# Ledger of designs, part 54: designed miniproteins, single chains, continued (5)

Each design is a single chain, and the fold is of that chain. pLDDT is the mean over its residues in the fold that is shown.

## One batch from the design tools (miniprotein)

Design m17992
Fold by ESMFold2-Fast:
Structure m17992 (fold): chain A 75 residues (1-75)
Amino acid sequence: AMEEANKLIEEAKKLLEKARDYARQGKVDEAESYINKAVELLRKARELGAPDEQIAEVEKLIGEVTRLLDDARAA
């Protein structure tokens, strides 16, 4: 069921876009909530056999947004 895995990947990317925006605004609670949701969706997509390229792309976004969130928390 590649369609299910692909939808989870797209949802995770959308959540990470929102998390990035919130992190840049210093809205740490919202950013953290969206990151956590995206991480859970990525885990489910991986279990469903999402392509390695798609998984790597989302992992890269998670790392980027997490760095921004850590910077916001430190402020």
Scores: mean pLDDT 83

Design m17993
Fold by ESMFold2-Fast:
Structure m17993 (fold): chain A 70 residues (1-70)
Amino acid sequence: MKEELLERARELMTEGDKASQQGKFDEAAKLYREAAELLDEIKDEMTQQEANLDVAARLNAVGAEIEKEL
């Protein structure tokens, strides 16, 4: 089950990357947040730490683009 959650989180991050490439930053942010929620459910410190760093970087980049479009 935890392995399935990790795979789902990776899928959501990939979907978010695609949305970001299309300029759909709100959609990308939503997908990255969903990935982060799944990673929190896993509660594996090592996997969670690595994946959360990637998600945080993506969310920060997308957030900056959203603010730019204000």
Scores: mean pLDDT 70

Design m17994
Fold by ESMFold2-Fast:
Structure m17994 (fold): chain A 60 residues (1-60)
Amino acid sequence: MKAEVEAFRETMKRLVEKTPEEYKEIFTEYYEKALEALEKGDYASAVGYVLRAVADMVDS
């Protein structure tokens, strides 16, 4: 639970740093929502937000 939140936070930070500037803003928004959901134990919503960020990038 807490260890998973910390691992997810580290992964998100790394992904945001590697995200191209043109997609960074939308990814940051979804990553923040994903982290908040994960902190509440809502793993389904957390995964959903991450997938939505990726989908928005490939749809553009």
Scores: mean pLDDT 71

Design m17995
Fold by ESMFold2-Fast:
Structure m17995 (fold): chain A 61 residues (1-61)
Amino acid sequence: MIDPELLQQHLDLSVELIKAAVERTVAEREGDEEAAREAQERIDAIAAQLEPLNAQIAAQL
């Protein structure tokens, strides 16, 4: 059985990743280089958090 708290954390981080990706795309389209860089840093930070969480979830399958 997968821990429901791990699933919730994964879902929450996945939503934040999607939001950051949208923000980066909008900033890139508008030529806001600073906002695009900040969004990319957030994407990288969230991806780093998702990596060990995905490994924990996979181990429970």
Scores: mean pLDDT 82

Design m17996
Fold by ESMFold2-Fast:
Structure m17996 (fold): chain A 116 residues (1-116)
Amino acid sequence: AAQAAADAMAAALSAGETATVTVTAANVPATGSAVALTADQTIAQILLLAGDSVTVTTTVEYVAPGQARQSYTITYTVNGKTYTVTGSVLYEAGVSSSLGAGIAAAEAAQHAANVA
């Protein structure tokens, strides 16, 4: 999840290396009750509750001292059709890795809405 991406970013910044982290979201039972979720978790849960399978792949690359580029690929399936959304964000040391995941999830949700 987001922690694995943060760990990969820290390793890349420390070693000047590139790391790839794959995050797979699992279907969650529909509870009917809203709980306090982060924006990225809420969007991912919406996609999963729509019967979608979501896989997030993140690649972290050292760019400069204290900076890493996080590239992401979100793959999801809606009504038997598979969609892929890609993007990237620049992180500085100490920035939350969940921001990249949240942006990617939002783009995937918007794309699904536009093509549905």
Scores: mean pLDDT 46

Design m17997
Fold by ESMFold2-Fast:
Structure m17997 (fold): chain A 73 residues (1-73)
Amino acid sequence: SEFEEEVDRGILLIGAAVLRVIAENYRKQGKKELADKLEKYADEIIRAVNEGRIDEARQLLDEAFKWLEEEEK
């Protein structure tokens, strides 16, 4: 369904925006390497979405949050 694809795209773009907000918070804390990595994930997710690579964008978003969870341990 095209509608389901549009919803998936919207959720992925929101996910990328959330990663950018988290990255800015880490940058303000002086955690440049964490900020840079999250910004790279966000940029790659947005690029994948824009290119119609929805499954890849989803995998990147999942990977980013899994990595973030492990780094916060």
Scores: mean pLDDT 84

Design m17998
Fold by ESMFold2-Fast:
Structure m17998 (fold): chain A 68 residues (1-68)
Amino acid sequence: SMEEQQRLIDETVRKYREFLEAVREGAPQERLDEILRELSELHTRVAELPEEAQEEYRERLREIEEEA
């Protein structure tokens, strides 16, 4: 459903923000690796979504990158 797609995108974006924050705060590599594993799992699931949902995800990532 669209709601499930939106939740997955929201969760993945939130995890990406967590990763960027950990990098900014100088977190140890072990913590960065942990977040990256979680993000990789979420990203695999996002890649299975329809193209329109994947485009929304990419747009949201672009907005975050522009804020950094």
Scores: mean pLDDT 84

Design m17999
Fold by ESMFold2-Fast:
Order: sequence, then C-alpha cells, then structure tokens
Structure m17999 (fold): chain A 72 residues (1-72)
Amino acid sequence: GEPALPELPEEQIEAARRAAETLIAAFDLPESRLEHLTRGLQWLIARRGSLSRVELSDLDPLLRGRPLAELP
C-alpha cells in the first residue's frame, strides 16, 4: 500500500491541488488522476519542504502513475 500521507498546512495542500490541476491540463491526463497527483504532490512537498523545491525529476514517477512509495 501507499505510505501514510504527512500532515501539511492547508495552504500547501491547496498548492498541491492547484499544481495537480495544472499537470492534468499540461499533460492531457484523465481527471481520474487528480487525486493521485494531489496526494503525490503533498508527499513531495512534505519531503522537500515546499513546492518550490520539488524538481521535474521528482514529478516523473508521479506522472507515470507510480505509487507514492516510489516517489523520492
């Protein structure tokens, strides 16, 4: 199963959701991917400390649909 999602401030959760919506639009992904992308971005933000520290290489496994356990 995927690891437990870390607690984040609401503003960072909101940033993750907006970033996920942007990725859906940019890569023409199904809306069914939104929840997984939002959770993955929350995980990456928690691990890196902020959205600005998340690199494109961190996003690659998430965009490929990899489980949260496989994120950096």
Scores: mean pLDDT 76

Design m18000
Fold by ESMFold2-Fast:
Structure m18000 (fold): chain A 85 residues (1-85)
Amino acid sequence: ATVTRIVIYVKGEVVLDLDVKLPLEEAIERLREEPNLLILVYDEKTNKAKLLSQDGKLLKEFDSKEEALEYALSQKEPVAVLFYE
């Protein structure tokens, strides 16, 4: 799977919005180097999302992009959203 876009939210604000082309596993591994960062991976083909902790553990699954983003934005921790296909 290829990540096409990364958006980072800090306290409800967009601090990074970047078009990329890199493997999903590589993108996750690089972002796991950042302290206190939650990772949300969104599958553009299935419209499903997963929220991962900094250590890569599955925290929650979502059946829609909207549900995932609302949950992510409610978190006190920074959230990186990875859009992949």
Scores: mean pLDDT 81

Design m18001
Fold by ESMFold2-Fast:
Structure m18001 (fold): chain A 69 residues (1-69)
Amino acid sequence: AAALREQAKKLEAQGEEAFRQGDYDKAASLYRQAAELYETAGDLESAQKLRAAAENVEKVKRAEEEAAA
């Protein structure tokens, strides 16, 4: 499971970078992919955290789109 955790951490870092760049769709997608790998590795706490992060990114995107309209 070590390889899955390493891959999940890499995707989490890429998701954080995408969020910083304002690419909310990419950030949410990467967070969900990382969550799936964490869940497969047995790290349910990290998986839940990243699913919540993906949901929050989607809320930020909708709020910015609404403010621009």
Scores: mean pLDDT 82

Design m18002
Fold by ESMFold2-Fast:
Structure m18002 (fold): chain A 75 residues (1-75)
Amino acid sequence: EEEEKIALGEEVLRLILKHTRELMDQGKITAEANEEALKRAIEEVIKKHPDVTEEQLREALRLYSRRVQEEAAAA
Protein backbone atom coordinates (compact mmCIF):
# COMPACT_ATOMS: atom_id res chain seq x y z
CA GLU A 1 0.00 0.00 0.00
CA GLU A 2 2.68 2.54 1.01
CA GLU A 3 4.85 1.57 -1.98
CA GLU A 4 1.88 2.00 -4.34
CA LYS A 5 1.23 5.47 -2.86
CA ILE A 6 4.93 6.33 -3.22
CA ALA A 7 4.84 5.20 -6.87
CA LEU A 8 1.80 7.42 -7.52
CA GLY A 9 3.58 10.34 -5.83
CA GLU A 10 6.63 9.77 -8.03
CA GLU A 11 4.41 9.77 -11.15
CA VAL A 12 2.74 13.03 -10.07
CA LEU A 13 6.11 14.68 -9.35
CA ARG A 14 7.51 13.53 -12.72
CA LEU A 15 4.51 15.08 -14.50
CA ILE A 16 4.80 18.28 -12.45
CA LEU A 17 8.45 18.65 -13.47
CA LYS A 18 7.62 17.93 -17.13
CA HIS A 19 4.75 20.43 -17.28
CA THR A 20 6.64 23.06 -15.25
CA ARG A 21 9.51 22.89 -17.74
CA GLU A 22 7.15 23.13 -20.73
CA LEU A 23 5.24 26.08 -19.21
CA MET A 24 8.46 27.93 -18.34
CA ASP A 25 9.69 27.39 -21.90
CA GLN A 26 6.40 29.01 -23.02
CA GLY A 27 7.25 32.13 -20.99
CA LYS A 28 5.24 31.59 -17.80
CA ILE A 29 6.89 32.62 -14.53
CA THR A 30 8.00 29.84 -12.14
CA ALA A 31 5.11 30.27 -9.66
CA GLU A 32 2.44 30.20 -12.41
CA ALA A 33 4.19 27.27 -14.11
CA ASN A 34 4.34 25.24 -10.87
CA GLU A 35 0.66 25.83 -10.04
CA GLU A 36 -0.55 24.96 -13.57
CA ALA A 37 1.82 21.96 -13.72
CA LEU A 38 0.42 20.54 -10.46
CA LYS A 39 -3.15 20.90 -11.79
CA ARG A 40 -2.26 19.20 -15.09
CA ALA A 41 -0.34 16.40 -13.36
CA ILE A 42 -3.28 15.58 -11.07
CA GLU A 43 -5.74 15.63 -13.99
CA GLU A 44 -3.51 13.32 -16.09
CA VAL A 45 -3.04 10.79 -13.27
CA ILE A 46 -6.78 10.75 -12.45
CA LYS A 47 -7.56 10.22 -16.17
CA LYS A 48 -5.13 7.26 -16.20
CA HIS A 49 -6.23 6.00 -12.74
CA PRO A 50 -9.95 6.95 -12.46
CA ASP A 51 -10.29 5.14 -9.11
CA VAL A 52 -7.83 7.58 -7.48
CA THR A 53 -8.99 10.92 -6.05
CA GLU A 54 -7.17 14.28 -6.11
CA GLU A 55 -6.82 14.07 -2.30
CA GLN A 56 -5.16 10.64 -2.57
CA LEU A 57 -2.73 11.99 -5.20
CA ARG A 58 -1.82 14.98 -3.02
CA GLU A 59 -1.21 12.58 -0.12
CA ALA A 60 0.89 10.30 -2.37
CA LEU A 61 2.98 13.30 -3.51
CA ARG A 62 3.52 14.29 0.14
CA LEU A 63 4.60 10.74 1.07
CA TYR A 64 6.99 10.54 -1.89
CA SER A 65 8.51 13.97 -1.13
CA ARG A 66 8.98 12.96 2.52
CA ARG A 67 10.64 9.67 1.53
CA VAL A 68 13.01 11.44 -0.88
CA GLN A 69 13.98 13.92 1.88
CA GLU A 70 14.51 11.11 4.42
CA GLU A 71 16.68 9.14 1.96
CA ALA A 72 18.70 12.28 1.16
CA ALA A 73 19.25 12.91 4.89
CA ALA A 74 20.33 9.27 5.39
CA ALA A 75 22.84 9.41 2.51
Scores: mean pLDDT 76

Design m18003
Fold by ESMFold2-Fast:
Structure m18003 (fold): chain A 63 residues (1-63)
Amino acid sequence: EKDIEILTEASLYAVKENQEEVKEASARAATAPDDDARLEVLTPVHQKVIKLTNEKIKELEKK
């Protein structure tokens, strides 16, 4: 279905655009002492990916 295609394309785009930040955050999370510290490292990157995914969905829907 078109909605799944748009979501998939937008998600892949968002991850690709933030690939260095995702990679660095994942490395930092792996060395974090507890779950709270992992969330502090991962949350900003996850928020960026979600925001860009939503923006890309909006662009693709206008296509």
Scores: mean pLDDT 77

Design m18004
Fold by ESMFold2-Fast:
Structure m18004 (fold): chain A 60 residues (1-60)
Amino acid sequence: MKKASKDEVLAAVYRYQKEQTEEALAAAREAAERYTGKKFETEQELLDFVSELARELAAS
């Protein structure tokens, strides 16, 4: 897969915040993994990352 841009990750995180569905969370996970180049081993690691990006979006 191509490396995800920060904009792709932010868009996926925004969708998850708006919809709060498992599908939106899975999309955010895939985008975050492609962006960071790392696998999120636990759901908590993904949620911590998503929360930090969500804070950046809220500050905008």
Scores: mean pLDDT 73

Design m18005
Fold by ESMFold2-Fast:
Structure m18005 (fold): chain A 78 residues (1-78)
Amino acid sequence: MELAREAGERAYEIALEAGLSEEEARGLAEAVYVMAEEFGLEAAARGMRTVAVHYRQQGREAAAEAAERTAELLEELA
């Protein structure tokens, strides 16, 4: 519970630092929180790495970087 909340808050900060809008950052943070709560930090990390590949394929490099950094954080917290 507490780790999932922390992961979500840190994901929000990472997204804003990568240049995402507040709406995009909030969406990413909420997805991380829900995934971590329901399936654990390891599953959330795998999900973020998959999302990063998808963003890169779309040319959304800032979003891909945010997702990769978030996955790395989730792996450290697990």
Scores: mean pLDDT 83

Design m18006
Fold by ESMFold2-Fast:
Structure m18006 (fold): chain A 64 residues (1-64)
Amino acid sequence: SKEENIKKAERLLKVAEEVYKEHQATIDKLLAEGKITPEEAAFIRKLYDEMYEVIKKKAEELKK
């Protein structure tokens, strides 16, 4: 049903947001500790940003 799809979309978004925040926090920590370069940090962030945008778009489509 539409209501079930909305609940699935909301759960997907919540999980994706939490995972995204944890990944960003980890990258920030590693960069601050000098364990990765700014270029490596930027590359990893871009990959997670792209993945998060795809998940958000898919979740929005499920609500329709």
Scores: mean pLDDT 85

Design m18007
Fold by ESMFold2-Fast:
Structure m18007 (fold): chain A 69 residues (1-69)
Amino acid sequence: MREEFEKLVREAIEAARAGDYERAVELLEKAKELAPNEEARRYVTAGILAARARRGDLAVAFAEQALTY
């Protein structure tokens, strides 16, 4: 489960860096369901909101924080 979570979050980071915010949101929503704990889920949720707002740098930052939990 954690490995799939990390894979989805890393793919979302690359999508956000490429400006593919729709793909980033899709991947982060899948990752949210697999979040290993509450803190990781909170950061994934923040990343989804940032990606929906088309704020790629924030989406990447929040997704990277989710990987630390």
Scores: mean pLDDT 87

Design m18008
Fold by ESMFold2-Fast:
Structure m18008 (fold): chain A 56 residues (1-56)
Amino acid sequence: HMEEELKKKREEIEKKARELANQAVDEYSRHPDDPEVLERARQKLQEAAELVAKAK
């Protein structure tokens, strides 16, 4: 059934979004006072949020 393919696609998108969010948090945790890292973290968090919005 098509439901299994849709579920798998949503899980893959959610996993990718989670990986982006984790990367952002990890980078910020290592360099909390680095403005370049903060900007990259914001971009990754925004991308993650957009992916989740599209999946749900």
Scores: mean pLDDT 77

Design m18009
Fold by ESMFold2-Fast:
Structure m18009 (fold): chain A 57 residues (1-57)
Amino acid sequence: PFLATATVDWAPMSPDELALRAGDRVEVLEEVDEDHWRVRNLATGEEGLVPRALLAL
């Protein structure tokens, strides 16, 4: 696991996805595929899938 930061606000399109706000710090838990990572939002404690392109390492 490592930390990343959301670069933009993003709304989930499916139940497995996590909402992001620009500047949210997330812990990357699992690289599910090349385009989507499972993360935990450190502000809310919620977990879900997000597009990895929205995260800055």
Scores: mean pLDDT 81

Design m18010
Fold by ESMFold2-Fast:
Structure m18010 (fold): chain A 88 residues (1-88)
Amino acid sequence: SSDVYRPDPLLAAVLREVGETRDTLLLSDILLALFRYLEKQKLFDPNDPSVADLSGTRLGEILGKDRIDLSDLETIRAALLAHATRVP
């Protein structure tokens, strides 16, 4: 998508953990930063790398989920966009 979004302060704090400091990002860049966060924090399930355990993380708090299925990109996008405002 060519649409740009401004993350809220909670999502921005998560993105900053992986060096993403821009005020506005493409949704694809937010998704890439999310995957970088999961990798840096070692949140991937050791038995299934398509699943991430968010228990006790800021990301889990903002998404309202203890586990996410990374193959379900539509659910992940919807949850992330609840914490981002589309910029005109």
Scores: mean pLDDT 82

Design m18011
Fold by ESMFold2-Fast:
Structure m18011 (fold): chain A 69 residues (1-69)
Amino acid sequence: EEEAKKVIEEGKKKADNILAESQATADRVEALYGEEGKALGQAIRGQGMLEASKIITKAENEAKKLLEE
């Protein structure tokens, strides 16, 4: 129902924000540190991807619980 949809939408927005912030930070690190920054940038992007996935999964699980009430 509406609460479940809200939880999923909020989760997606948080995930999108984390991905955008991670990309911006990675780009900045690469610009400042060159080749060494590239490895750090990849790690930052990977961290953002993992955090985004966790947020989406948690939101989906919470939405499922709400729908099963």
Scores: mean pLDDT 81

Design m18012
Fold by ESMFold2-Fast:
Structure m18012 (fold): chain A 79 residues (1-79)
Amino acid sequence: DDAALFTAAAETRDPELVREAARILLRQWRAARERRGETVTGEDLRREGEALAAELPVPEQARAAREAGEEVAAELEAE
């Protein structure tokens, strides 16, 4: 479960593991919406990254989640 990966990454206190787990969650979130016929924009992914960051009490981890949102949005916008 990718949500469990995000929780595990947050428990390590390693921002890079949080970033990677957030990227996986955001890519899965995008894929789920697109399977339903919804259009996903870079702004949607940035907003979802901010929502993930809001769940994290440690500033460095919150920053990593926001950066993951920006990275996944950039991947979408480069397609």
Scores: mean pLDDT 81

Design m18013
Fold by ESMFold2-Fast:
Structure m18013 (fold): chain A 74 residues (1-74)
Amino acid sequence: MTQTERDKEGMIETLEKLAKTASSLTPSKSEELNKYAEEGIKKIREAKTSEEANKLGQEQADKIRELTLKALAE
């Protein structure tokens, strides 16, 4: 495997774990959280560089975190 492939796998695992944890904390948002994770995973797989994969992964992780925090506050 190339370093880029390893970086992509690491980011995908991070998003999957984040979505699982967030869904456990906010079950009412689990469908939307999992959809955000799936969208992020697709974008990461299509990324051409580690930098692009990291940027796309962080953007999607931020969306998952924001939704989770809003749900916990309400």
Scores: mean pLDDT 82

Design m18014
Fold by ESMFold2-Fast:
Structure m18014 (fold): chain A 92 residues (1-92)
Amino acid sequence: SKEIEERVEELKKLAKEKNIELEIEVEGDKVRITIGGLSPTSLTALVLSLIGLSLDGVDVKVTISGDTVRIEVSGLDEKQILELLKMIEGVL
């Protein structure tokens, strides 16, 4: 989707301006995100939001290594991908 691609590029630009490492890969219904350099408060907010998605039946895998978070989400439609990207924007 062009809207998803444009949103990903916008988020990468925002992260760069904030000195946050952000990698996003979208493959059909799957999204992989790597974020480095989040504050403890932003990291906590992100993890709580991801727990919410998991409880709503979304397949979510989260790996935390120091200040780096790796997120894999599967089974998303386009609207859910855009909602996930909006969630990421909120913690940048």
Scores: mean pLDDT 84

Design m18015
Fold by ESMFold2-Fast:
Structure m18015 (fold): chain A 83 residues (1-83)
Amino acid sequence: AKAEKRAKAEELYEEGKKYFEEGNYEKAIELYEKALELDPDSELAPEIYDNIGEAYYKLGKYEEARKYYEKSIALRREKELKE
């Protein structure tokens, strides 16, 4: 069950990246958020937050972009402190 959720979250993240590459930032954000919802403890979470931030930045939503970049930085720092 948990392994299936991780696999689906990774699949959604890959689909989100494709929409991001197409310039469909709204759809990319939707898929990235769904990936985080299915696997919030994912090792990909910092990268997903970075990509959500970048997508919001591309949409001109700079305050939202900042929030997601801050989430990514916080998660990366937490991982660094555990090692």
Scores: mean pLDDT 83

Design m18016
Fold by ESMFold2-Fast:
Structure m18016 (fold): chain A 71 residues (1-71)
Amino acid sequence: SALAEAQARADELKAQAAALLKSGDAARPEANKLAVEAGEAQDEADALRAQAEAEKARADAEAARAAALAA
C-alpha cells in the first residue's frame, strides 16, 4: 500500500541518517539532509495514515448503520 511504502521510505531514510552520524563528523551535512528528507517522508506517511483511518471510520459508521437497520 502507499502508506506501507511511505513508512518504509521514512524508516530507511532515518536509518541512513543514523548510520552516517555514527560514521563521523565529515558525514554530518549528508546525515542532516537525510534527516530532513526522513521528516518529510514521515509527514507523508502520517498524512496517508490519517486518510486511511478516516476511510475506516466512514466504513465502520456505514456498517453500524446497516446493522441497525436489520434490528
Scores: mean pLDDT 84

Design m18017
Fold by ESMFold2-Fast:
Structure m18017 (fold): chain A 65 residues (1-65)
Amino acid sequence: SVHLTVSESVVLNELLKGKSNKEIGEILGISESTVKSHVSSIFEKTGSKNRAELVAKALSGEIFK
């Protein structure tokens, strides 16, 4: 099972809405650099290579199981 932190889960939800790293930073009140670090960690923890693969895994329920 994938264990995401609270911050990573919030960033993931915004990624699933199609938001850019800059937009996520503006929405959450954090730096774009911090968002990039969370996105990298999410990709590593989920085994995703890119945003499209991450979205596909989320929709199939692999991330929410």
Scores: mean pLDDT 80

Design m18018
Fold by ESMFold2-Fast:
Structure m18018 (fold): chain A 55 residues (1-55)
Amino acid sequence: SAEELFARGVELYRQGKRGEAAELFGRAVELDPSFAVAGENAKRVLRGEPLLPLP
């Protein structure tokens, strides 16, 4: 699911695997285009910016 891809992306980012994290965030938004936070986090990883926090 898109939510599982997002959670895996966050975990990979915390492990320093930023490229893999960006790919998973991109796949999450491809599965659910309304998942704006995943799309924003994919862009932030590629720009070297920190991830948006989850509520």
Scores: mean pLDDT 78

Design m18019
Fold by ESMFold2-Fast:
Parts: C-alpha cells; structure tokens; sequence
Structure m18019 (fold): chain A 66 residues (1-66)
C-alpha cells in the first residue's frame, strides 16, 4: 500500500472524480455534453496541478450540464 499525504490523496480523488464525470458524459451524450467534457478535462488538469478548488468548481459546472 502506498501512504499518501492528505494533499496527495485529495489530488488523486478529484482527478478520479473528473475522470468518472468524463466517462458519464461519453456514455450519455446530450445538449451540453461537449462543454461538460471540456470542463472535466480542465478539472483533471487542475487536480493534477494541485489546484483543488479550481478542479472542484469545474467538475461541479460540468456535472450541472449533464
């Protein structure tokens, strides 16, 4: 098992959530799906950079479009 700091764990969690959002958007295409995909891709990027508040905001916006 790999011990992670709270910050490292939080980054991995938000990245995983954004990836799940991306997978949902790809399975259930509709109005707003392309914009949601773009937001989820940005959320993944921000999570990887440790910008958790920005990643959370983009993930929330993306989910609101589905």
Amino acid sequence: MKPLSEEEFEREVWEALALIGLAIAKRYPGPGTEEAISLFEKAIEYAREGKIDEARKLLHEGLSLL
Scores: mean pLDDT 77

Design m18020
Fold by ESMFold2-Fast:
Structure m18020 (fold): chain A 54 residues (1-54)
Amino acid sequence: MLSREELEKRFEELISRAPPELRPNLLAVKEVMSSLDLETQESVLRRVERWLRE
C-alpha cells in the first residue's frame, strides 16, 4: 500500500523522533531497506515501528 516515497519519508520521521543513541542503528536499517523491494520495505518499516514502541 505505501509508495517508495511514503516508506522513505516515514522511516526518516522515525529516525528524527528516535533517541540519538538509536539513530545509527536506524540509519543502517534504512540503508539495507532501500535496496529491497517495496513489500519487504513496508514489512521492515512495520517491524521498526513496533521495535521503537517497546
Scores: mean pLDDT 74

Design m18021
Fold by ESMFold2-Fast:
Structure m18021 (fold): chain A 66 residues (1-66)
Amino acid sequence: MEIIAKFPTVEQAKRAAERASKAPGVLEAKAFDNGYAKVIAESPEGAARAVDALAEEGGTYVDVKE
């Protein structure tokens, strides 16, 4: 599962990706210089934890792709 979140700043995206990378069931988390963060989750449960982590860091848009 792939989760994409948009942040107002690259710094917020980096913090969100770092937080999400520590969640159980997350395989990869990466921040981009355009203020997006992308997380790859192993399971729906991992995806839910990643979404929570991204939202906690102030993501303005969160999308989940399977």
Scores: mean pLDDT 80

Design m18022
Fold by ESMFold2-Fast:
Structure m18022 (fold): chain A 95 residues (1-95)
Amino acid sequence: EDEKIKEYAKELGIESDDLYKNLAAIVMELSGGDATLAAKVLLAMGVPREEVLKIIEEVAKRFGVSKDSIERAKKAEPDPELAEKIREYFVKLAE
């Protein structure tokens, strides 16, 4: 379970589903539209691959990312270092 992430979402007044979409959007904003990077972060945070693909398809389209880039993101591997950095960002944001 993602208990810590859900607690942070509640503290910020955000539903967990919205939290994951916001995380993907933040990662893409920081990376200049890298959908693969966003997918890696969500996977590393324990989000199921099927859920990550749905989130990335929605968020990446808003950034004008091509279908080829979305397909590449679907094959992304988890990146624990990026997930940890994003988690730390939310901890600091909550305090």
Scores: mean pLDDT 70

Design m18023
Fold by ESMFold2-Fast:
Structure m18023 (fold): chain A 94 residues (1-94)
Amino acid sequence: NAEAWNNLGILYHNQGKLKLAEKAYLKAIKLNPNFAEAWNNLGNLYYLQLRPELAEKAYNYAITLAPNNKSIVANSRMNLGALGYKAKEKVELP
């Protein structure tokens, strides 16, 4: 269920339907709060929406949940750097 909502979010994001993508990613996270890919995708979405504080929180959360996932960590740190933020080592989880 969480994976299906994440995939729907990716589909909407690729279509430029950013509000629908946000709702789908948030639904994925509600079903699985530890879904690092969904948090990373939400961070990418907030980054494109020019919502840097929300992007920062989502990226740091993705890193916290999947610190050994090199793809998530690299993407999140790169985009945090572009926003002028430093990646945090620890974030409060829901």
Scores: mean pLDDT 82

Design m18024
Fold by ESMFold2-Fast:
Structure m18024 (fold): chain A 81 residues (1-81)
Amino acid sequence: MEEALKKAEEYDKKAVEYGRKAIEAIKAGDAEKAIEYAKKMEEYGKKAAEYAKKAGLSEEEAKEAAERSKALAEKLIEEAK
């Protein structure tokens, strides 16, 4: 449980970092990098939700977290266009 929680925190931190990079790329006008970073944010957000579920988060809560990461990534991709 503790190991799974630490992995969830690590992946969540990576998702946040790639989200920041996506926003910076949007501001710089680099649509290609913005889309790439947004997709990585979604990927790490899903991994964070998977490990959070292993740590004791309900399947519904993990699904909501993953869907939220996907929605944020889609919004960043649209803003990059």
Scores: mean pLDDT 80

Design m18025
Fold by ESMFold2-Fast:
Structure m18025 (fold): chain A 85 residues (1-85)
Amino acid sequence: AEELIKKAKEALKAGKFEEALELARKALELAGEDNAEALAVLAMALLGLGKYEEAIEYAKKALEADPKNWEAALALFLAESELAV
């Protein structure tokens, strides 16, 4: 699970959002639905793909699991700013 999260973060850094999304989904399946780091990476990958409503959903789930997850907070802020109306 941690290995897949690291690979997903590397894919995000490389701009490979589809790869990051698949790796984050696999990490979530292995780590459990409440894994804040996997949920945050999933939200960031969705944000990169322009899937703002889904990014908001997963970012909120990540913050429910860990309110101090700054990546989830950032993803939520950026996705909501795109859908502000």
Scores: mean pLDDT 81

Design m18026
Fold by ESMFold2-Fast:
Structure m18026 (fold): chain A 75 residues (1-75)
Amino acid sequence: SLREKLLEQLRGQIKQAEELKKKSEDEELKEKLDELIELLREGIRLIEAGDWEKAEEVLKKAQELIEEIVKLEEE
């Protein structure tokens, strides 16, 4: 199902962010990773509640934060 695939992808992204945070020495990067994890968890909650419109908004914000994190790692 689409819902289960999306939830698996979001859980996978949370796991990747947690692993990256564990390996990082950069405090700014860790703060952004924490914010990303919170946004992804909120996205999961909204999808489970059936609020796809709000989920899309939260996940767009998460995507913007991923782009910021990638730029920090390219430093």
Scores: mean pLDDT 84

Design m18027
Fold by ESMFold2-Fast:
Structure m18027 (fold): chain A 58 residues (1-58)
Amino acid sequence: SDAERAAAGARAAAEAGDDAGAGSSKYQLFTLGLVSREEARAGAADAAAGAAASEKGA
């Protein structure tokens, strides 16, 4: 359950980041070497937190 919840959060973060474009932008900056992997990962984690809150009761 915890592993499935984490996987669902990661998946939702990927979709939310792509939809919002903000997560994609941070990832592109990481690819260009302008930001660290930590910064790009933090953006994805933030999106996952928002998505997880929305999944309540699903």
Scores: mean pLDDT 56

Design m18028
Fold by ESMFold2-Fast:
Structure m18028 (fold): chain A 73 residues (1-73)
Amino acid sequence: LFEEAVEYAAKGSEAYRAGDYETAAKYYEKAIELLEKIGSPDANVYEALSEVYEKLGDKEKAKEYREKAEKAR
C-alpha cells in the first residue's frame, strides 16, 4: 500500500512535468487516498496536489489541499 502510494505520487510528478495537470491530479489523488487509508497522510503530496489545482484554475480545491498539507505537518 505505501509503495503503491509512492508510485502514484511519482506518476503524478511525471504528469505535472509533462504539463498534463488533469492526469497529475488523478495520480496524486490516488496517492492521497492510499496514504489516508493506512493512517499516514503526507503533507508533501497534499502540497503537490494543491499546486496542480492552481494550474488547473481550481482555486477552491487548491486551498483545500493547502490547508490539509498544513495540518499534516
Scores: mean pLDDT 80

Design m18029
Fold by ESMFold2-Fast:
Structure m18029 (fold): chain A 80 residues (1-80)
Amino acid sequence: SEAEKLLEKYKELAEELIKAAKEKNIDKETLEEIEKTLKKDIEEAEKMLKDESVSEEELIEYLEELIERIEDVIKKIKES
């Protein structure tokens, strides 16, 4: 499904964000908060994907927003 493809893209971006943060030597507390937020977002998206009451359209919109936000964060970290 499209939602499953977007979730996989978000997971790949999450790995890129963690790698970028480590390469930029971001402080331990900030890195832990980033990892915690990413884990929570992935777990919530996976729950929504399995929830038949959540429409695929709603899940796609939610994942597209998550992807836009994480891409912005990655850009800011790389530019810092």
Scores: mean pLDDT 84

